# Designed miniproteins, single chains, continued (3): the designs that were tried, part 82

Each design is a single chain, and the fold is of that chain. pLDDT is the mean over its residues in the fold that is shown.

## One batch from the design tools (miniprotein)

Design m10833
Fold by ESMFold2-Fast:
Structure m10833 (fold): chain A 92 residues (1-92)
Amino acid sequence: EEKKKILEELIEKSNELAQLLRDGVITDEEAAEMFAEKVAELLGEEAGELMREIAKTTLAGSDAKLTPKQQEFLKEMNELVEEARKEKDAAL
């Protein structure tokens, strides 16, 4: 279950960064960068770059639309999350 392990590590990193943000230790920009680094570690450098650009676009907040490549990447990530969630729900 390779996808499940990747998802678990990404969730763990996300939780770690969320705690650091709540404690005021890091900024939103630093959290986005650290998460992109974890994505690059687990899914490759190109995936990390895509996540970094998506985070930058999202934080900018106004008229920045995701590129088709970034939208496809997010769809793939969301499908991975949903698939792992359904597996867990089906297992109990």
Scores: mean pLDDT 70

Design m10834
Fold by ESMFold2-Fast:
Formats: sequence, structure tokens, C-alpha cells
Structure m10834 (fold): chain A 95 residues (1-95)
Amino acid sequence: SKKDEVIKQLEEMSRKAKEIAESTIKLMVEQGLVSQEEGDELLNFVHEQIDRLTQTQKKIIEESPEEDWDLLLSIGYNSYRQFMRSYRLPDIPDL
């Protein structure tokens, strides 16, 4: 369904955000910018926040009429990108 496709795209964005965060934090640890423990804590925090954003956007989409879904998906994408920028992580590539 259109709804399932929209949710799938949101979940794909969430997955890519996590992969970028993991790669970036791993590089920060390898370069000595943070300790392994600090990197693990940051990664756990980032994963939790991405999951919360995804759950919130899914609920909004599920409770909204079909005509709003494309706009809500766009808002979801923007929320991930703003989060990544706030923590100086690389931007998520376009889906």
C-alpha cells in the first residue's frame, strides 16, 4: 500500500542515519578524538534518538489522512537531517 511504502522509506532513512553515525563515530575513535567508551555511549545515544524520531513519525503517519503522508515523510527526512547536523554528523544521502 502507499502507507506501507511511506513507512518503508522512513525506516530506510532511519537505517542509513544509523549507518552514517556508526561509521563516523568509529572513525572518531580510530583518530583518537574520543575514547572507545565515549564512542559507544555516543552511538547508543544516537541510536536511541533516531529510534524515537522514527517511532514518532510512524505514529503521526498512521494517524494522518493519505493526502498528508508525502508531506509527513518529508518532515521526517528533515528531522533526521537536522538531528545529524546538530551532532556534526554527515548528511544522509537522498533515498
Scores: mean pLDDT 81

Design m10835
Fold by ESMFold2-Fast:
Structure m10835 (fold): chain A 57 residues (1-57)
Amino acid sequence: ALPQHLQDRAEELLKLSDYLGDPEVLAVLLEQVEGLSLDAGTRLQLVQYLEQLREQA
């Protein structure tokens, strides 16, 4: 599961950005904004979480 910190930031990002964008692009933007270097597994989990949020909206 994604760390709660990354879930909270992903939800905030979706409120402020174009949520019609590619979840992979949104994950990269979150990584850049937070100054993080995410491993491939964590990035995949973040992309899956962003897809889930988009489908629930």
Scores: mean pLDDT 65

Design m10836
Fold by ESMFold2-Fast:
Structure m10836 (fold): chain A 110 residues (1-110)
Amino acid sequence: KMEEEKKKLLEASEAINKGDLEKALELLEELLENGSDEIMESILRLAQQLVLQAELLKDEESLKRAQELLERAIKRARELGLPSVEQLEKDLEKALKRIKDIQENKIRNV
């Protein structure tokens, strides 16, 4: 079970990096539904990365689905009492701001 969960987490990470957002969503949905408490922090981190990747790709449909997935992951993590939730939310806000700054700077060649 743990080895299968780790393999699916790796496959989800690879799918995000390749821009295969639908595959990443399917894998993370399955992990969120059936995964052990031990992998919840990894699911949260990957769901956050999926949101960032969808924003970078300007895929509005995948962004909406990724945000819904992240909200469910945050809810479950809060129910488990994971202390990383507040920090992950702050890190996501900073990363989204940085993406917008990079996009604005590309227009100015800086």
Scores: mean pLDDT 76

Design m10837
Fold by ESMFold2-Fast:
Structure m10837 (fold): chain A 90 residues (1-90)
Amino acid sequence: MLSEEQRKTLILFKIISNLGGAYVLGRMADRSPDEALREEARATVAEVEKLNQQAKELLKQGRLDEADKLVDEATALLQDAERRILQHQR
């Protein structure tokens, strides 16, 4: 059983990981010649940033389970977007 502080640290680690993923996705999208793919990737980055911001707010409120759920949702969106871009770039 993890302490509340340890759980907060793990959620924060996931948030940082998502920020790194969004940054990489944005740079991959900016190099794409397809404007539609760039717009879709930018929309995904914006949604991930929104979910991370909401998760940080919930984390400050001590709502750890809800914060963790939003962070995992953001991770899933990044993984889906990365898969779609990689399929179109080959």
Scores: mean pLDDT 82

Design m10838
Fold by ESMFold2-Fast:
Structure m10838 (fold): chain A 93 residues (1-93)
Amino acid sequence: SEVEELLRRLEQLVRQLEENIDSDPETLLELVEEGVRVLEELVRRGSPEHRPLLGEAIHTLSAALAHLKSRHPELSERVEELLERLREIAQRA
């Protein structure tokens, strides 16, 4: 299933993000951007049974973005754009 592949990718991205939380900021941003893209695709497909997993991923990505913004305020504009996308995802999920 394409949904199952997206869910596995999301789980992998969340793990990589947690493992790389103190890595370089570009690596962290790229992982979050990919996670946001996967979440947008999952929400577009409209599966209510996966909402708890989507919520957990949104929380993890948001926490990583908050951490990144705190440590690298020069990236705050890029972080705020991703946080806004996550807010839109949460409203649709």
Scores: mean pLDDT 82

Design m10839
Fold by ESMFold2-Fast:
Structure m10839 (fold): chain A 68 residues (1-68)
Amino acid sequence: AVEEAREAFRKAVIEYETKVWGSSPEEAQALADRIDRVIDVTFADRGWSEEERIAAYENVKATAEALV
């Protein structure tokens, strides 16, 4: 569930960056990696539950999809 939500948000961010901005696959991956790192740090710092982490991934995915 967590890994599935993580993969889904990463895919959505990569599609947004590639289709809207014309970024290279490497640049799109770098953006996804930066967002993923922010979520990881926030999860560790705030003691987020698995459900809260999934919600964070889903929120990023929904935002990226809305911008395409």
Scores: mean pLDDT 78

Design m10840
Fold by ESMFold2-Fast:
Structure m10840 (fold): chain A 70 residues (1-70)
Amino acid sequence: MMKELIEKAKEAIKNGEAPSPEVAVAAMAIELGLSEEEIKKALERLKKAIEYSRENPGSTSPPGIFNIEK
């Protein structure tokens, strides 16, 4: 799963093409030299943002867990 996503991200970097948001996030993290754990965290936040957007289609910003204190 995660390894396959990372391989797709590396391929996207070579081809200059990202077929999905998950691959794009993974590719950016690889370029920044982030670990697999950081990629997992970014993907988890992305999934929560997508879920929020799906339930609140009028929202353009995914405040998600960043504003949980308020």
Scores: mean pLDDT 66

Design m10841
Fold by ESMFold2-Fast:
Structure m10841 (fold): chain A 83 residues (1-83)
Amino acid sequence: SSQETLLEGAKALLAGDFEKAREKAEELRKQGDFEGADALEGALRSLQRGSGRAVYYVQKAVDALEQGDIKKGVDYLKKAGNS
Protein backbone atom coordinates (compact mmCIF):
# COMPACT_ATOMS: atom_id res chain seq x y z
CA SER A 1 0.00 0.00 0.00
CA SER A 2 1.07 3.64 -0.44
CA GLN A 3 0.95 4.04 3.36
CA GLU A 4 3.34 1.11 3.94
CA THR A 5 5.70 2.30 1.16
CA LEU A 6 5.68 5.90 2.52
CA LEU A 7 6.28 4.65 6.08
CA GLU A 8 9.22 2.48 4.96
CA GLY A 9 10.65 5.43 3.00
CA ALA A 10 10.29 7.84 5.93
CA LYS A 11 11.91 5.31 8.30
CA ALA A 12 14.77 4.90 5.79
CA LEU A 13 15.28 8.69 5.83
CA LEU A 14 15.56 8.68 9.65
CA ALA A 15 18.07 5.81 9.44
CA GLY A 16 20.16 7.76 6.89
CA ASP A 17 19.49 5.05 4.28
CA PHE A 18 18.96 7.44 1.37
CA GLU A 19 19.28 4.70 -1.27
CA LYS A 20 16.37 2.79 0.30
CA ALA A 21 14.37 6.04 0.52
CA ARG A 22 14.92 6.59 -3.24
CA GLU A 23 13.79 3.00 -3.94
CA LYS A 24 10.60 3.66 -1.93
CA ALA A 25 9.98 6.92 -3.83
CA GLU A 26 10.27 4.96 -7.12
CA GLU A 27 7.85 2.30 -5.77
CA LEU A 28 5.37 5.10 -4.94
CA ARG A 29 5.60 6.43 -8.53
CA LYS A 30 4.89 2.91 -9.87
CA GLN A 31 1.84 2.78 -7.54
CA GLY A 32 0.65 6.14 -8.97
CA ASP A 33 1.39 8.07 -5.75
CA PHE A 34 3.34 10.93 -7.34
CA GLU A 35 2.52 13.30 -4.45
CA GLY A 36 3.96 10.89 -1.87
CA ALA A 37 7.03 10.22 -4.03
CA ASP A 38 7.72 13.96 -4.52
CA ALA A 39 7.27 14.62 -0.78
CA LEU A 40 9.68 11.80 0.15
CA GLU A 41 12.31 13.01 -2.37
CA GLY A 42 11.96 16.60 -1.09
CA ALA A 43 12.49 15.45 2.50
CA LEU A 44 15.56 13.45 1.37
CA ARG A 45 17.14 16.54 -0.25
CA SER A 46 16.61 18.61 2.93
CA LEU A 47 18.16 15.88 5.11
CA GLN A 48 21.16 15.64 2.74
CA ARG A 49 21.66 19.43 3.24
CA GLY A 50 21.82 18.78 7.02
CA SER A 51 18.45 20.34 7.95
CA GLY A 52 17.66 19.54 11.60
CA ARG A 53 14.14 20.89 11.06
CA ALA A 54 13.66 18.26 8.32
CA VAL A 55 14.59 15.52 10.86
CA TYR A 56 11.82 16.83 13.17
CA TYR A 57 9.21 16.77 10.38
CA VAL A 58 10.23 13.30 9.09
CA GLN A 59 9.81 11.94 12.65
CA LYS A 60 6.31 13.52 12.74
CA ALA A 61 5.58 11.92 9.35
CA VAL A 62 6.59 8.46 10.68
CA ASP A 63 4.33 8.96 13.73
CA ALA A 64 1.36 9.97 11.53
CA LEU A 65 1.88 7.10 9.04
CA GLU A 66 2.15 4.51 11.86
CA GLN A 67 -1.29 5.76 13.02
CA GLY A 68 -2.67 5.35 9.46
CA ASP A 69 -2.95 9.10 8.76
CA ILE A 70 -1.58 9.17 5.21
CA LYS A 71 -2.57 12.81 4.52
CA LYS A 72 -0.85 14.07 7.67
CA GLY A 73 2.22 11.93 6.92
CA VAL A 74 2.53 13.40 3.39
CA ASP A 75 1.99 16.93 4.76
CA TYR A 76 4.85 16.47 7.26
CA LEU A 77 7.14 15.10 4.51
CA LYS A 78 6.33 18.22 2.44
CA LYS A 79 7.25 20.40 5.44
CA ALA A 80 10.53 18.47 5.73
CA GLY A 81 11.19 19.20 2.03
CA ASN A 82 10.64 22.92 2.65
CA SER A 83 13.01 22.91 5.68
Scores: mean pLDDT 90

Design m10842
Fold by ESMFold2-Fast:
Structure m10842 (fold): chain A 81 residues (1-81)
Amino acid sequence: SEREEYRKDFEEYLEKAIANLEEIKEKAEKAIAANPDKKEAIEEVKKGLETLEKIKEGDEKVRKEVEEKFEKLVEEELKLK
């Protein structure tokens, strides 16, 4: 199932992101410092990092919300064929 493959890939990607969160944060901070005029992108990056930090700390509600948002995106992609 294509939907099952997307879910597995997402779960693997999310686990890797959580495992490498400190490296991701370091790279994100360097990118922010290089592009301080990109306020909208900076806010999105900060929210993404905060979300990953909460999931790493065991926030099941935040993890479920991220998984549900991803599932919705996958359903929209599959619907567009």
Scores: mean pLDDT 75

Design m10843
Fold by ESMFold2-Fast:
Structure m10843 (fold): chain A 63 residues (1-63)
Amino acid sequence: MSKLEKSLVNMLLGAYTGPESREEALAKATKLAKKHVDGYKAYLASTTPEQRAARRAEGAAAA
């Protein structure tokens, strides 16, 4: 598991409260973390550094 996946799992576990077991909470958090990391990797693979820089500049200009 990557550092990013571990960080995201910890954040999701910290935000999740309920009567479910810790194993169930961990399984859900791990599944969500993998989905988000896979989405981010797909974004990186489908974009160039220039496209990412342009998108960041647009976000900064909109703020």
Scores: mean pLDDT 69

Design m10844
Fold by ESMFold2-Fast:
Structure m10844 (fold): chain A 110 residues (1-110)
Amino acid sequence: MEEEMEKALKEAIREAKEKGIKVTNTDSLIDKVVEKLLNGEPLSREDILKLLAYAIQKGLIDENMSFEEALESLARLIKELAKARGIDVTDEQAREMARRLVEQLVELKK
């Protein structure tokens, strides 16, 4: 189920890890990514890789996680990053944002 999304997410996690991208929650690059997500704007592959790199650095996501666990971890991260910026996002909204991010990864791979 959702095999294309699982493959795209796992490949993106591996790419973010291999590139050794270092990002912090105070980095303007993360602010830009979160703002685009909250506004429903399309993310570039580079923006998505930066968000994944941050999740990896926080120990929230890795290449050994199941697809469901990775999506839940991304949803939690989005909610935490939004809250840090004074924006309240529901668990359902955060899950939808995480799903949309992975759907964009599938499209950007083509």
Scores: mean pLDDT 76

Design m10845
Fold by ESMFold2-Fast:
Structure m10845 (fold): chain A 99 residues (1-99)
Amino acid sequence: NLEKYKKFLEEAAKIVRDELVRLGVSEEAANRHAFDLARLVIGYAEAKKNKDEKAYEIAKRGIRTLLEHLGLHLTDEQLDEFLDRMAKKVEEVKKKIEE
């Protein structure tokens, strides 16, 4: 359902945007990249759920690259904590929208 996907992507982008601002990214930069990062986080969550190791690595690398472009140079542990937190929030939103 395209309408459910749009709503899911919009809600995921809000979560990601707010987290970027919390981490010190400017509101303008967070707004510009929220949808791209949300798509990557959704892909990461799906890859992890499906045990798709190749898709998982692609999504994780894309997220790291985007965060570094935003000035966020996370350690491996900090990146894993960020990814687990974002994936959990995104999955909670998906579950509510699909119900």
Scores: mean pLDDT 84

Design m10846
Fold by ESMFold2-Fast:
Structure m10846 (fold): chain A 84 residues (1-84)
Amino acid sequence: MKNEEIINEAKQLLAELEETLKRTTDPRQQAILQEQIAAVEEMLKIVSTGGDYNVPGSELEKKWNEVVQQARQVIDDVRAAEAA
């Protein structure tokens, strides 16, 4: 159940990152967005394998929250640059 929530949230976040990437013409911002897309895709891979971490499932929640915070910050930074 929690893994399904992470997967659904990751798919939504990927859609936002991809939309932001399509709107961005700055190669530097495109590179940063691609890095965040790769980070979210890595989390999806980890969740799908279910055992890559030799740690309790709560570690996935901690790592996911970190990835979300970083991706949200990048989206905000790109949108701010677009508005300038």
Scores: mean pLDDT 74

Design m10847
Fold by ESMFold2-Fast:
Structure m10847 (fold): chain A 94 residues (1-94)
Amino acid sequence: MSELEKKIEEFRKVSEEVIKLLEENVDLSEEERQKLKEGVENAIKAIEENPEQAALYFGAFMQDMINLAKEKGAPEEVIKKIKEMMREMYEKWS
């Protein structure tokens, strides 16, 4: 697997974990779930087109997830877990 393919798979895995965490802790509408799925695919496409900016695209996606979690009233522990996942990925991609 190429470095780029590995980063994309890691991004997809973390994104799926974050979305699952949100689904288990907040009430997401069908439209919100669809928008999240489209956001993941758009971020992956952006990473494929500009691999050097992968950390930027990941950060933007994760910040959107944190903002959505806060807006939906997710527990503080859930928000902390999302922030920790973001930090760990930045460390791997730096």
Scores: mean pLDDT 80

Design m10848
Fold by ESMFold2-Fast:
Formats: sequence, structure tokens, C-alpha cells
Structure m10848 (fold): chain A 80 residues (1-80)
Amino acid sequence: MKKKLEEARELFLEGARYAGEGRLEEAEELITEGVKLAIEAGASDAELSEMVAEAMRAAPTPEAQREVFRLFSKAYKEAS
């Protein structure tokens, strides 16, 4: 399970980078896969929120931070 959580975290960070570049479709794919992997790994809501907060901090602009949160919320709802 630890490896899947680390993979999910990396996907969130890459998604934040793509969101910063305006590549929202690519960001959505990465964030969606990250949420799925984190849930499959048994991540708690606290662990998910920490990973999302880290990705938001990595996002280069407030606009990109908003997109990261929006894409995460959409992916989480679809996976739940």
C-alpha cells in the first residue's frame, strides 16, 4: 500500500504542474488516477487532504491552486 500512496502523491504533484501550464485535461487525468490509487491504497481523508494541500502549494499560481482543488473534488466524488 505504501508504494501506491507515494505514486498517488507524485501524480498529484505532476497534476499541479500541468494545471499551472494550463493543461487542464492532462492535469485531470493525473489527479483522477492519483485519487483512485490513494483510495485503493486505503488512504484516510486526512492523508488525502494533506496530499491535495501539498499539490496546491506546488501549484505556481492561485488560479492553478483552484484548478487542482476543483479537479481533486471532481475525481474524489467520482471515485466515492
Scores: mean pLDDT 82

Design m10849
Fold by ESMFold2-Fast:
Structure m10849 (fold): chain A 64 residues (1-64)
Amino acid sequence: MDKQKSIEGAEGFEKFGEEFEKKKNYRNAAYYYRLAAQSYLNAGDYDRANELYDKAKEAEEKAK
């Protein structure tokens, strides 16, 4: 498994999530945080994946 490529992808998705969160577009922020979490999970970074799932959940709650 190419861990470096998965981490680079995760960092990109995390950045998009942060940008949408700054714009208070919490639905898109949650979407990208979930993609980032999945990419970290694929890289074997479970701590970071869990952190981003929590960020996605918080963004989803703010979107309601």
Scores: mean pLDDT 80

Design m10850
Fold by ESMFold2-Fast:
Structure m10850 (fold): chain A 55 residues (1-55)
Amino acid sequence: SEEDIKELEEYAKKRSEKTKIAIDMVINYFKEKKPTKKQVEAAKLALDNIEKRES
């Protein structure tokens, strides 16, 4: 779980500022709830889609 959050942070850091803001909100939300593997994968997919639209 902590590794999953770390992976999301690292993934977001390679992206634009807009993507960083989005993932920060997701991470803060997950601090109240334990993130699942599927939630992490869904977040990555969403980040990828955001980057594709902005590019």
Scores: mean pLDDT 67

Design m10851
Fold by ESMFold2-Fast:
Structure m10851 (fold): chain A 70 residues (1-70)
Amino acid sequence: QDEERKTLTENMTKLMIEAEKFEMYKSILRAYVSQLTNDTGDQGLVDEIVSEAEEKARKEMEAREQKLRA
């Protein structure tokens, strides 16, 4: 798979994790996704990157949520 795609997925994963902490980062995440869609012109590619990043971020967010509940 493309190395560039992995880098984009990692960057988006980090932004998703930060967005979960603060409302302001949710705006940054939305802007990043919008910019990526405009730059690539490929909605399918962006959707795949978002899905991969969401999966990675979900594991980290679940770990944090469990700590808060404990």
Scores: mean pLDDT 70

Design m10852
Fold by ESMFold2-Fast:
Structure m10852 (fold): chain A 73 residues (1-73)
Amino acid sequence: ANQAARLVATEAARTLDELADLLADTPEATRYRQLADQARQIAADPNATIDQVLALLELRERARARLAAVRAA
């Protein structure tokens, strides 16, 4: 993967880990940790595809929106 793909994956994983910490002991937290691990796997993959990068961009935006909603509650 290029530098941009690694950065996006790292940012997605960080946001998902923060969500998992805030929603600890819920099934949602477990799913967010799994997604964060998948994002880190893509960040480490030199053969990551453009489709995987686009999926990570979408995941990062959804995670950020959810984090904002959780913090506002």
Scores: mean pLDDT 80

Design m10853
Fold by ESMFold2-Fast:
Structure m10853 (fold): chain A 58 residues (1-58)
Amino acid sequence: GPKVSEELAKEINELGKKVSAEQAQEAVAKGIEYANEGGSGDEGAKITIEELKKKIKE
């Protein structure tokens, strides 16, 4: 899979604790899809973070 910086991985782990496992998996899948379509791993991680933040705000 795409490489993600330790700081972004840490933020994903902290935000993931605040959502369901299904919501966390969906957010990660969207980030991976973005990275596979020509983005970097860090850009995909930022998409995952934004999706997790949306789930927390609901």
Scores: mean pLDDT 77

Design m10854
Fold by ESMFold2-Fast:
Structure m10854 (fold): chain A 81 residues (1-81)
Amino acid sequence: MSGPSLTEEQQDKLQERLKEKVEELEKVYKETGTVPKELELDFLKEYIDLHLELLREAGLPQEQLDATEKMAEEFLKKAEE
């Protein structure tokens, strides 16, 4: 029923760590209609790192974890430009 990385406990950890970042991004977006790249990159980096850790705990294959990490690194590098 639940996806491999979508347990309540894992969701709570994700929300707990990202709570302040999410609130900051939402405020800036509501006020300006955009998000500064530095805030977006900081949020994405934390999200990706935690998400990969949770996926590993959920028993996702190492091959998929490695592919996700590589895509995330390339995405972050491109987003900086």
Scores: mean pLDDT 71

Design m10855
Fold by ESMFold2-Fast:
Structure m10855 (fold): chain A 107 residues (1-107)
Amino acid sequence: DLLERIEELVARAKALVDQMKAASTDPEALAALDQLSRALDRFLEAARRLDLEAMGQAVRDIGRSLSAVIDAASKDPSSKSTVLSLVSQLSAVLSEAMRLARELIAS
């Protein structure tokens, strides 16, 4: 089931965000990670409702929050390698979730 696979991928994405929070002490990074987590929740809810407009907005919010996380991590040498590795893993998970969500809505 496409929706179940999207739910599993969003859960994996949120677990990666939690790992980034554990690796980060910068308040700016933590705020961006909280925004990212909320955007993931909105993405999943939009996918469940088949709401194309809400899903597009959530995708833009995810991109904006992720850029803020990368910018904050780039300023902290102690967490940079760990956070950027987790961002790479998150990007792969998000690409698959977005692909499946697009397939679900097109069905």
Scores: mean pLDDT 86

Design m10856
Fold by ESMFold2-Fast:
Structure m10856 (fold): chain A 94 residues (1-94)
Amino acid sequence: MKVDSVEIYLLSEHTVVVEIYGENLSEEEVERLKRGIEEAVRALDPNVVVSYEVFPNKALIVVHSQNLSAEEMAKIVAEKIKEVFGIEAEIFRP
């Protein structure tokens, strides 16, 4: 898998959307990243829900929490992206 960029969108007060852009994106690697994000957020809020979808050159991960703000989740996600891919995610606020 080759990741070119990652964008994090604060969709609502408690929902973050992660858009991963790259070539030959692997469902297995995206699932591992989704799981890593889920574990990190669940450590702070056990009611987190994480879903993902993989497309040819794009993957989406949606993170929703009941008690954790989108800002707090975005920071956790950005840190995990930097850890896994070595790149800095761009955070977009509404």
Scores: mean pLDDT 82

Design m10857
Fold by ESMFold2-Fast:
Structure m10857 (fold): chain A 69 residues (1-69)
Amino acid sequence: SMEQTEQAIKMLENALKKVTDEKDKKLIEEVIEKLRKGELTPEQAAQILLDKTKNPILLSTAKELLEMS
């Protein structure tokens, strides 16, 4: 739903403020852009984060995204 997508974007924007690694920042920004375009669902965004990062903040965010779906 649009409400779940908006919540997912907010959670990812909060994670973006906490991560320092440029590769992780670019990953978050890419996922946010695709969510805004409707190219990803929150569940798909979570799966990408789980597959592509080892950052504990992003792994925690991915788990929260799955729980809201």
Scores: mean pLDDT 85

Design m10858
Fold by ESMFold2-Fast:
Structure m10858 (fold): chain A 92 residues (1-92)
Amino acid sequence: MTRNEFLERVRKLIEEKKPLSDEEIDFLFNYFDADGDGTITKEELKTFLRTVLGREPTDEEVDALIAKYDKDGDGTLNKEEFKKFLNDLALS
């Protein structure tokens, strides 16, 4: 699956309120964790949301999302926090 095909599939699953598999979440996390530090930054999360929403997210939307899911207060999302966010999106 190409990068664009994978991102389009993720967007469709979220729009259809279907859960992502653990493998799809792992691939997505590793894709955005490009520097291998084990976290998703605000900028990487903006890129994800832009793809999923089909529009540019506001800083307020991204900050609110980080504040909701960032349980350790470091300003980033680790894999567990990111997985919870994706599962909540599928259920909304």
Scores: mean pLDDT 72

Design m10859
Fold by ESMFold2-Fast:
Formats: sequence, C-alpha cells, structure tokens
Structure m10859 (fold): chain A 85 residues (1-85)
Amino acid sequence: SSEMEKIKKGMVELIKITLEEAKKAEEEGNFELADRILKHTARLLYHEMLKNNMPEELIERVKSLLSLSREEAMKALEEIKKELE
C-alpha cells in the first residue's frame, strides 16, 4: 500500500542518517557515541515495526541489533536498509 511505501521510505532514510552519524562518530574516535546512535535507532525501528505490523523476520533482525557489536550492527543495518528498498 502507499502507506507501507511511505513507512519503508522513512525507515530507509533513518537508517542512512544513522549509518552516516555513526561513521562520523567513529572517525572522530567517539566509539561510545557511535554505539549509542546505533542502539537508539535499533530501538526506534523495533517499536515502529511492531506498531506497523511489519514482517516478523524484519522485527527479529532489528531486535538482534541490540546484542551485536558496533561493526556487526552497522552491517546488519545496511542489509535491513537494502531489504526495505
């Protein structure tokens, strides 16, 4: 539906901004900030996906971000972004 397309587009844009901000924090040596940015976005995506009854597979993948290392979380977010595109 048109509504689902808008939701997916919003999530893709959020992930893009998140990855850019996290990479910038890493470049500046602020690894704690990079971790906080990634975890904050993971929580936002999880709640938004639940609210919009997104596929269980996507919800589970987003939830897993909270337990991943920074590097693995960034890779997982990139894959989730590609799936939503």
Scores: mean pLDDT 88

Design m10860
Fold by ESMFold2-Fast:
Structure m10860 (fold): chain A 79 residues (1-79)
Amino acid sequence: GQAEIDAAEAKMKQLEAQGEVLAAGLYALSWYRENRDKLSPADQGRADALYERGKKLLDKESKKEMELIKEAVEKAIEE
């Protein structure tokens, strides 16, 4: 229930604090997939918020990776 979501949020924050942003995002999405259907409707809303946060972390890291690839391609084309 609520306590399980609080524990999941705490684990995600711990991973972020350790610099493991990708792991934090993947943990949130994995926990959501395994646990959402076991929760009450009110707790499902909080799980949805955790999922969106994890997804934003993954999107942010993916955008950074794409930007680095774009910069490398642009530098190669400028030859």
Scores: mean pLDDT 76

Design m10861
Fold by ESMFold2-Fast:
Structure m10861 (fold): chain A 78 residues (1-78)
Amino acid sequence: MPPTRSFVRSLASKLPQDEQEEVLKRIEEIEERASGLPPEEALRLVTRELTRLYNEIAPKVAQSDIDKAREEQRRRLE
């Protein structure tokens, strides 16, 4: 399952304040880039960039917090 914006934001909330702000800024930049693209290209860009961002922050977050955020994402998609 590709990471959603909500999932990445949930993980970011477990980071130090300065890193949290940088992650939120990067999500905003991804959304701005996607807004100028056709829907299919926007979806591919968002999925790729959020996956990259997840891979960058996941090692900095406790596994238990990742598991909780993943469960919340699954619940929202159901």
Scores: mean pLDDT 77

Design m10862
Fold by ESMFold2-Fast:
Structure m10862 (fold): chain A 66 residues (1-66)
Amino acid sequence: MAATQEEVDAAIRRLAQKVAEDAKASGLELTPEELERIERVIRVTFEDKGLSNDEAVAALDAALAA
């Protein structure tokens, strides 16, 4: 079953949230604008690489597990 764009978007948000939580635990508070910028950078990177939704979700899940 092919991953939907909504699943890719949800995975990007989960990775950005993990980055924000890790930063907050280190005493750095990311603004909503900084979070949106992180999400955009991740999205643009996958679009530039021409990854399918399945490949993007797999890469994001691997990053979240690391």
Scores: mean pLDDT 78

Design m10863
Fold by ESMFold2-Fast:
Structure m10863 (fold): chain A 71 residues (1-71)
Amino acid sequence: PVLSEEELERYREFFKVFDRDGDGVLTGDELALVNDWFRLQGIPEAATGSLDFDAFLGYVKYMLEQRAAEE
């Protein structure tokens, strides 16, 4: 509920970039790619197992809150 409809659509498209097989869940190699991106954003706690879009948005929200705190 923190993200606007435009931001949600943007992050859905971004999620699809990592979701190579289009199953709506990031696992294995797909999860490794998104965890690489999270590390570049300064998130040291990598997701393990699987990551769906709702969980992905949770990490995005956390990342944005951390960025705001650094400014």
Scores: mean pLDDT 71

Design m10864
Fold by ESMFold2-Fast:
Structure m10864 (fold): chain A 95 residues (1-95)
Amino acid sequence: MPSIQDLARRIVDGLRLLGRTVTVRLDGNRVILGNFPDSDSAAIVLRRMFTNSGLDVISTTGDRDNSTVTITFGTQSQAQQFYDALLNAGARQTT
């Protein structure tokens, strides 16, 4: 099964192949990823990745208007771990 670090690297590298830097914001048990060209399609792909990860993910929601995908974790601890893994993989922190 992919680790939280493996998932973070795949997301960051996937956007990098499209010439984009993923942005990330932490909000309690939510991780908000930005700079997606198609947030709805990205949300579907990420939801499938998380289903096979063993992570406690409650929801994965795309927002086309803001080019974001919001991932809600069952715990703040898992959200923090994923956020830290994304920053380590090369995601850019945003407010």
Scores: mean pLDDT 83

Design m10865
Fold by ESMFold2-Fast:
Structure m10865 (fold): chain A 74 residues (1-74)
Amino acid sequence: MAEKEAEVPKLVDILRNDPSPEKRVEAARKIKELIEEGVDVTEAFGPLADAAVNDPSPEVRKAAGEALATYAKK
């Protein structure tokens, strides 16, 4: 549990700062997977919301939106 929670800051960093849209999509999808596993991703909520609205890649916006939808249902 704690080990997976420690991965959340790294995924948030990738989602916010990685120049590759493919890596940002992967980060959003991994955060969604962690939400489904019951891991605390509260610190990712703001970055996911920002990415879902403001990311230049439509694929990243979609992946972040899907992660947020999963978080809201948890």
Scores: mean pLDDT 79

Design m10866
Fold by ESMFold2-Fast:
Structure m10866 (fold): chain A 81 residues (1-81)
Amino acid sequence: LSEEVAAALPEFREHLERLAEKLSELAKTDPELARELLEKLEEELEEIRNDERLSPEVREALVEAAEEAIERIREALRKAE
C-alpha cells in the first residue's frame, strides 16, 4: 500500500493541482458549490493525516500537496466574495 502510494505521488500531486485550478474557476461561477467541495477536500486531508498505513514521508508529501491545493482554493473564494 505505502509503496504503491509513493509510486503514484507525482500523479496525485498533478491531480491536486488540476483540482485546485478547477475549483478556483468554479469559485467565480458557483462559490457555494466550491465551498462544499473545499470542505470535503479538508475532510480528506484530515483522513490522510491520521492514516497510519502510510509511511511518514509519503503522508507528509500528501499533506503538503493537499494543503497547497486547499490554500489556492481558499484564495480564489476570497477574491470571488
Scores: mean pLDDT 74

Design m10867
Fold by ESMFold2-Fast:
Structure m10867 (fold): chain A 64 residues (1-64)
Amino acid sequence: SMDERYTYLVALMQTELQRALDEGRLTVDQAVRVYREAVDWFDENPDASREEIEEQIRRLLEEA
């Protein structure tokens, strides 16, 4: 689908997860889990703002 919100989510997640992996803060398995949880949350919250998406990703990374 042409979904600019989804494109933004994917780009943000790729940046944040890669940084966390490179810094050794997450394992690959943890990163996969965070990715799935973020996508599921996004699908459940179609009206989420960019700020809400950023906060959710930040929280998921901190809780991993």
Scores: mean pLDDT 79

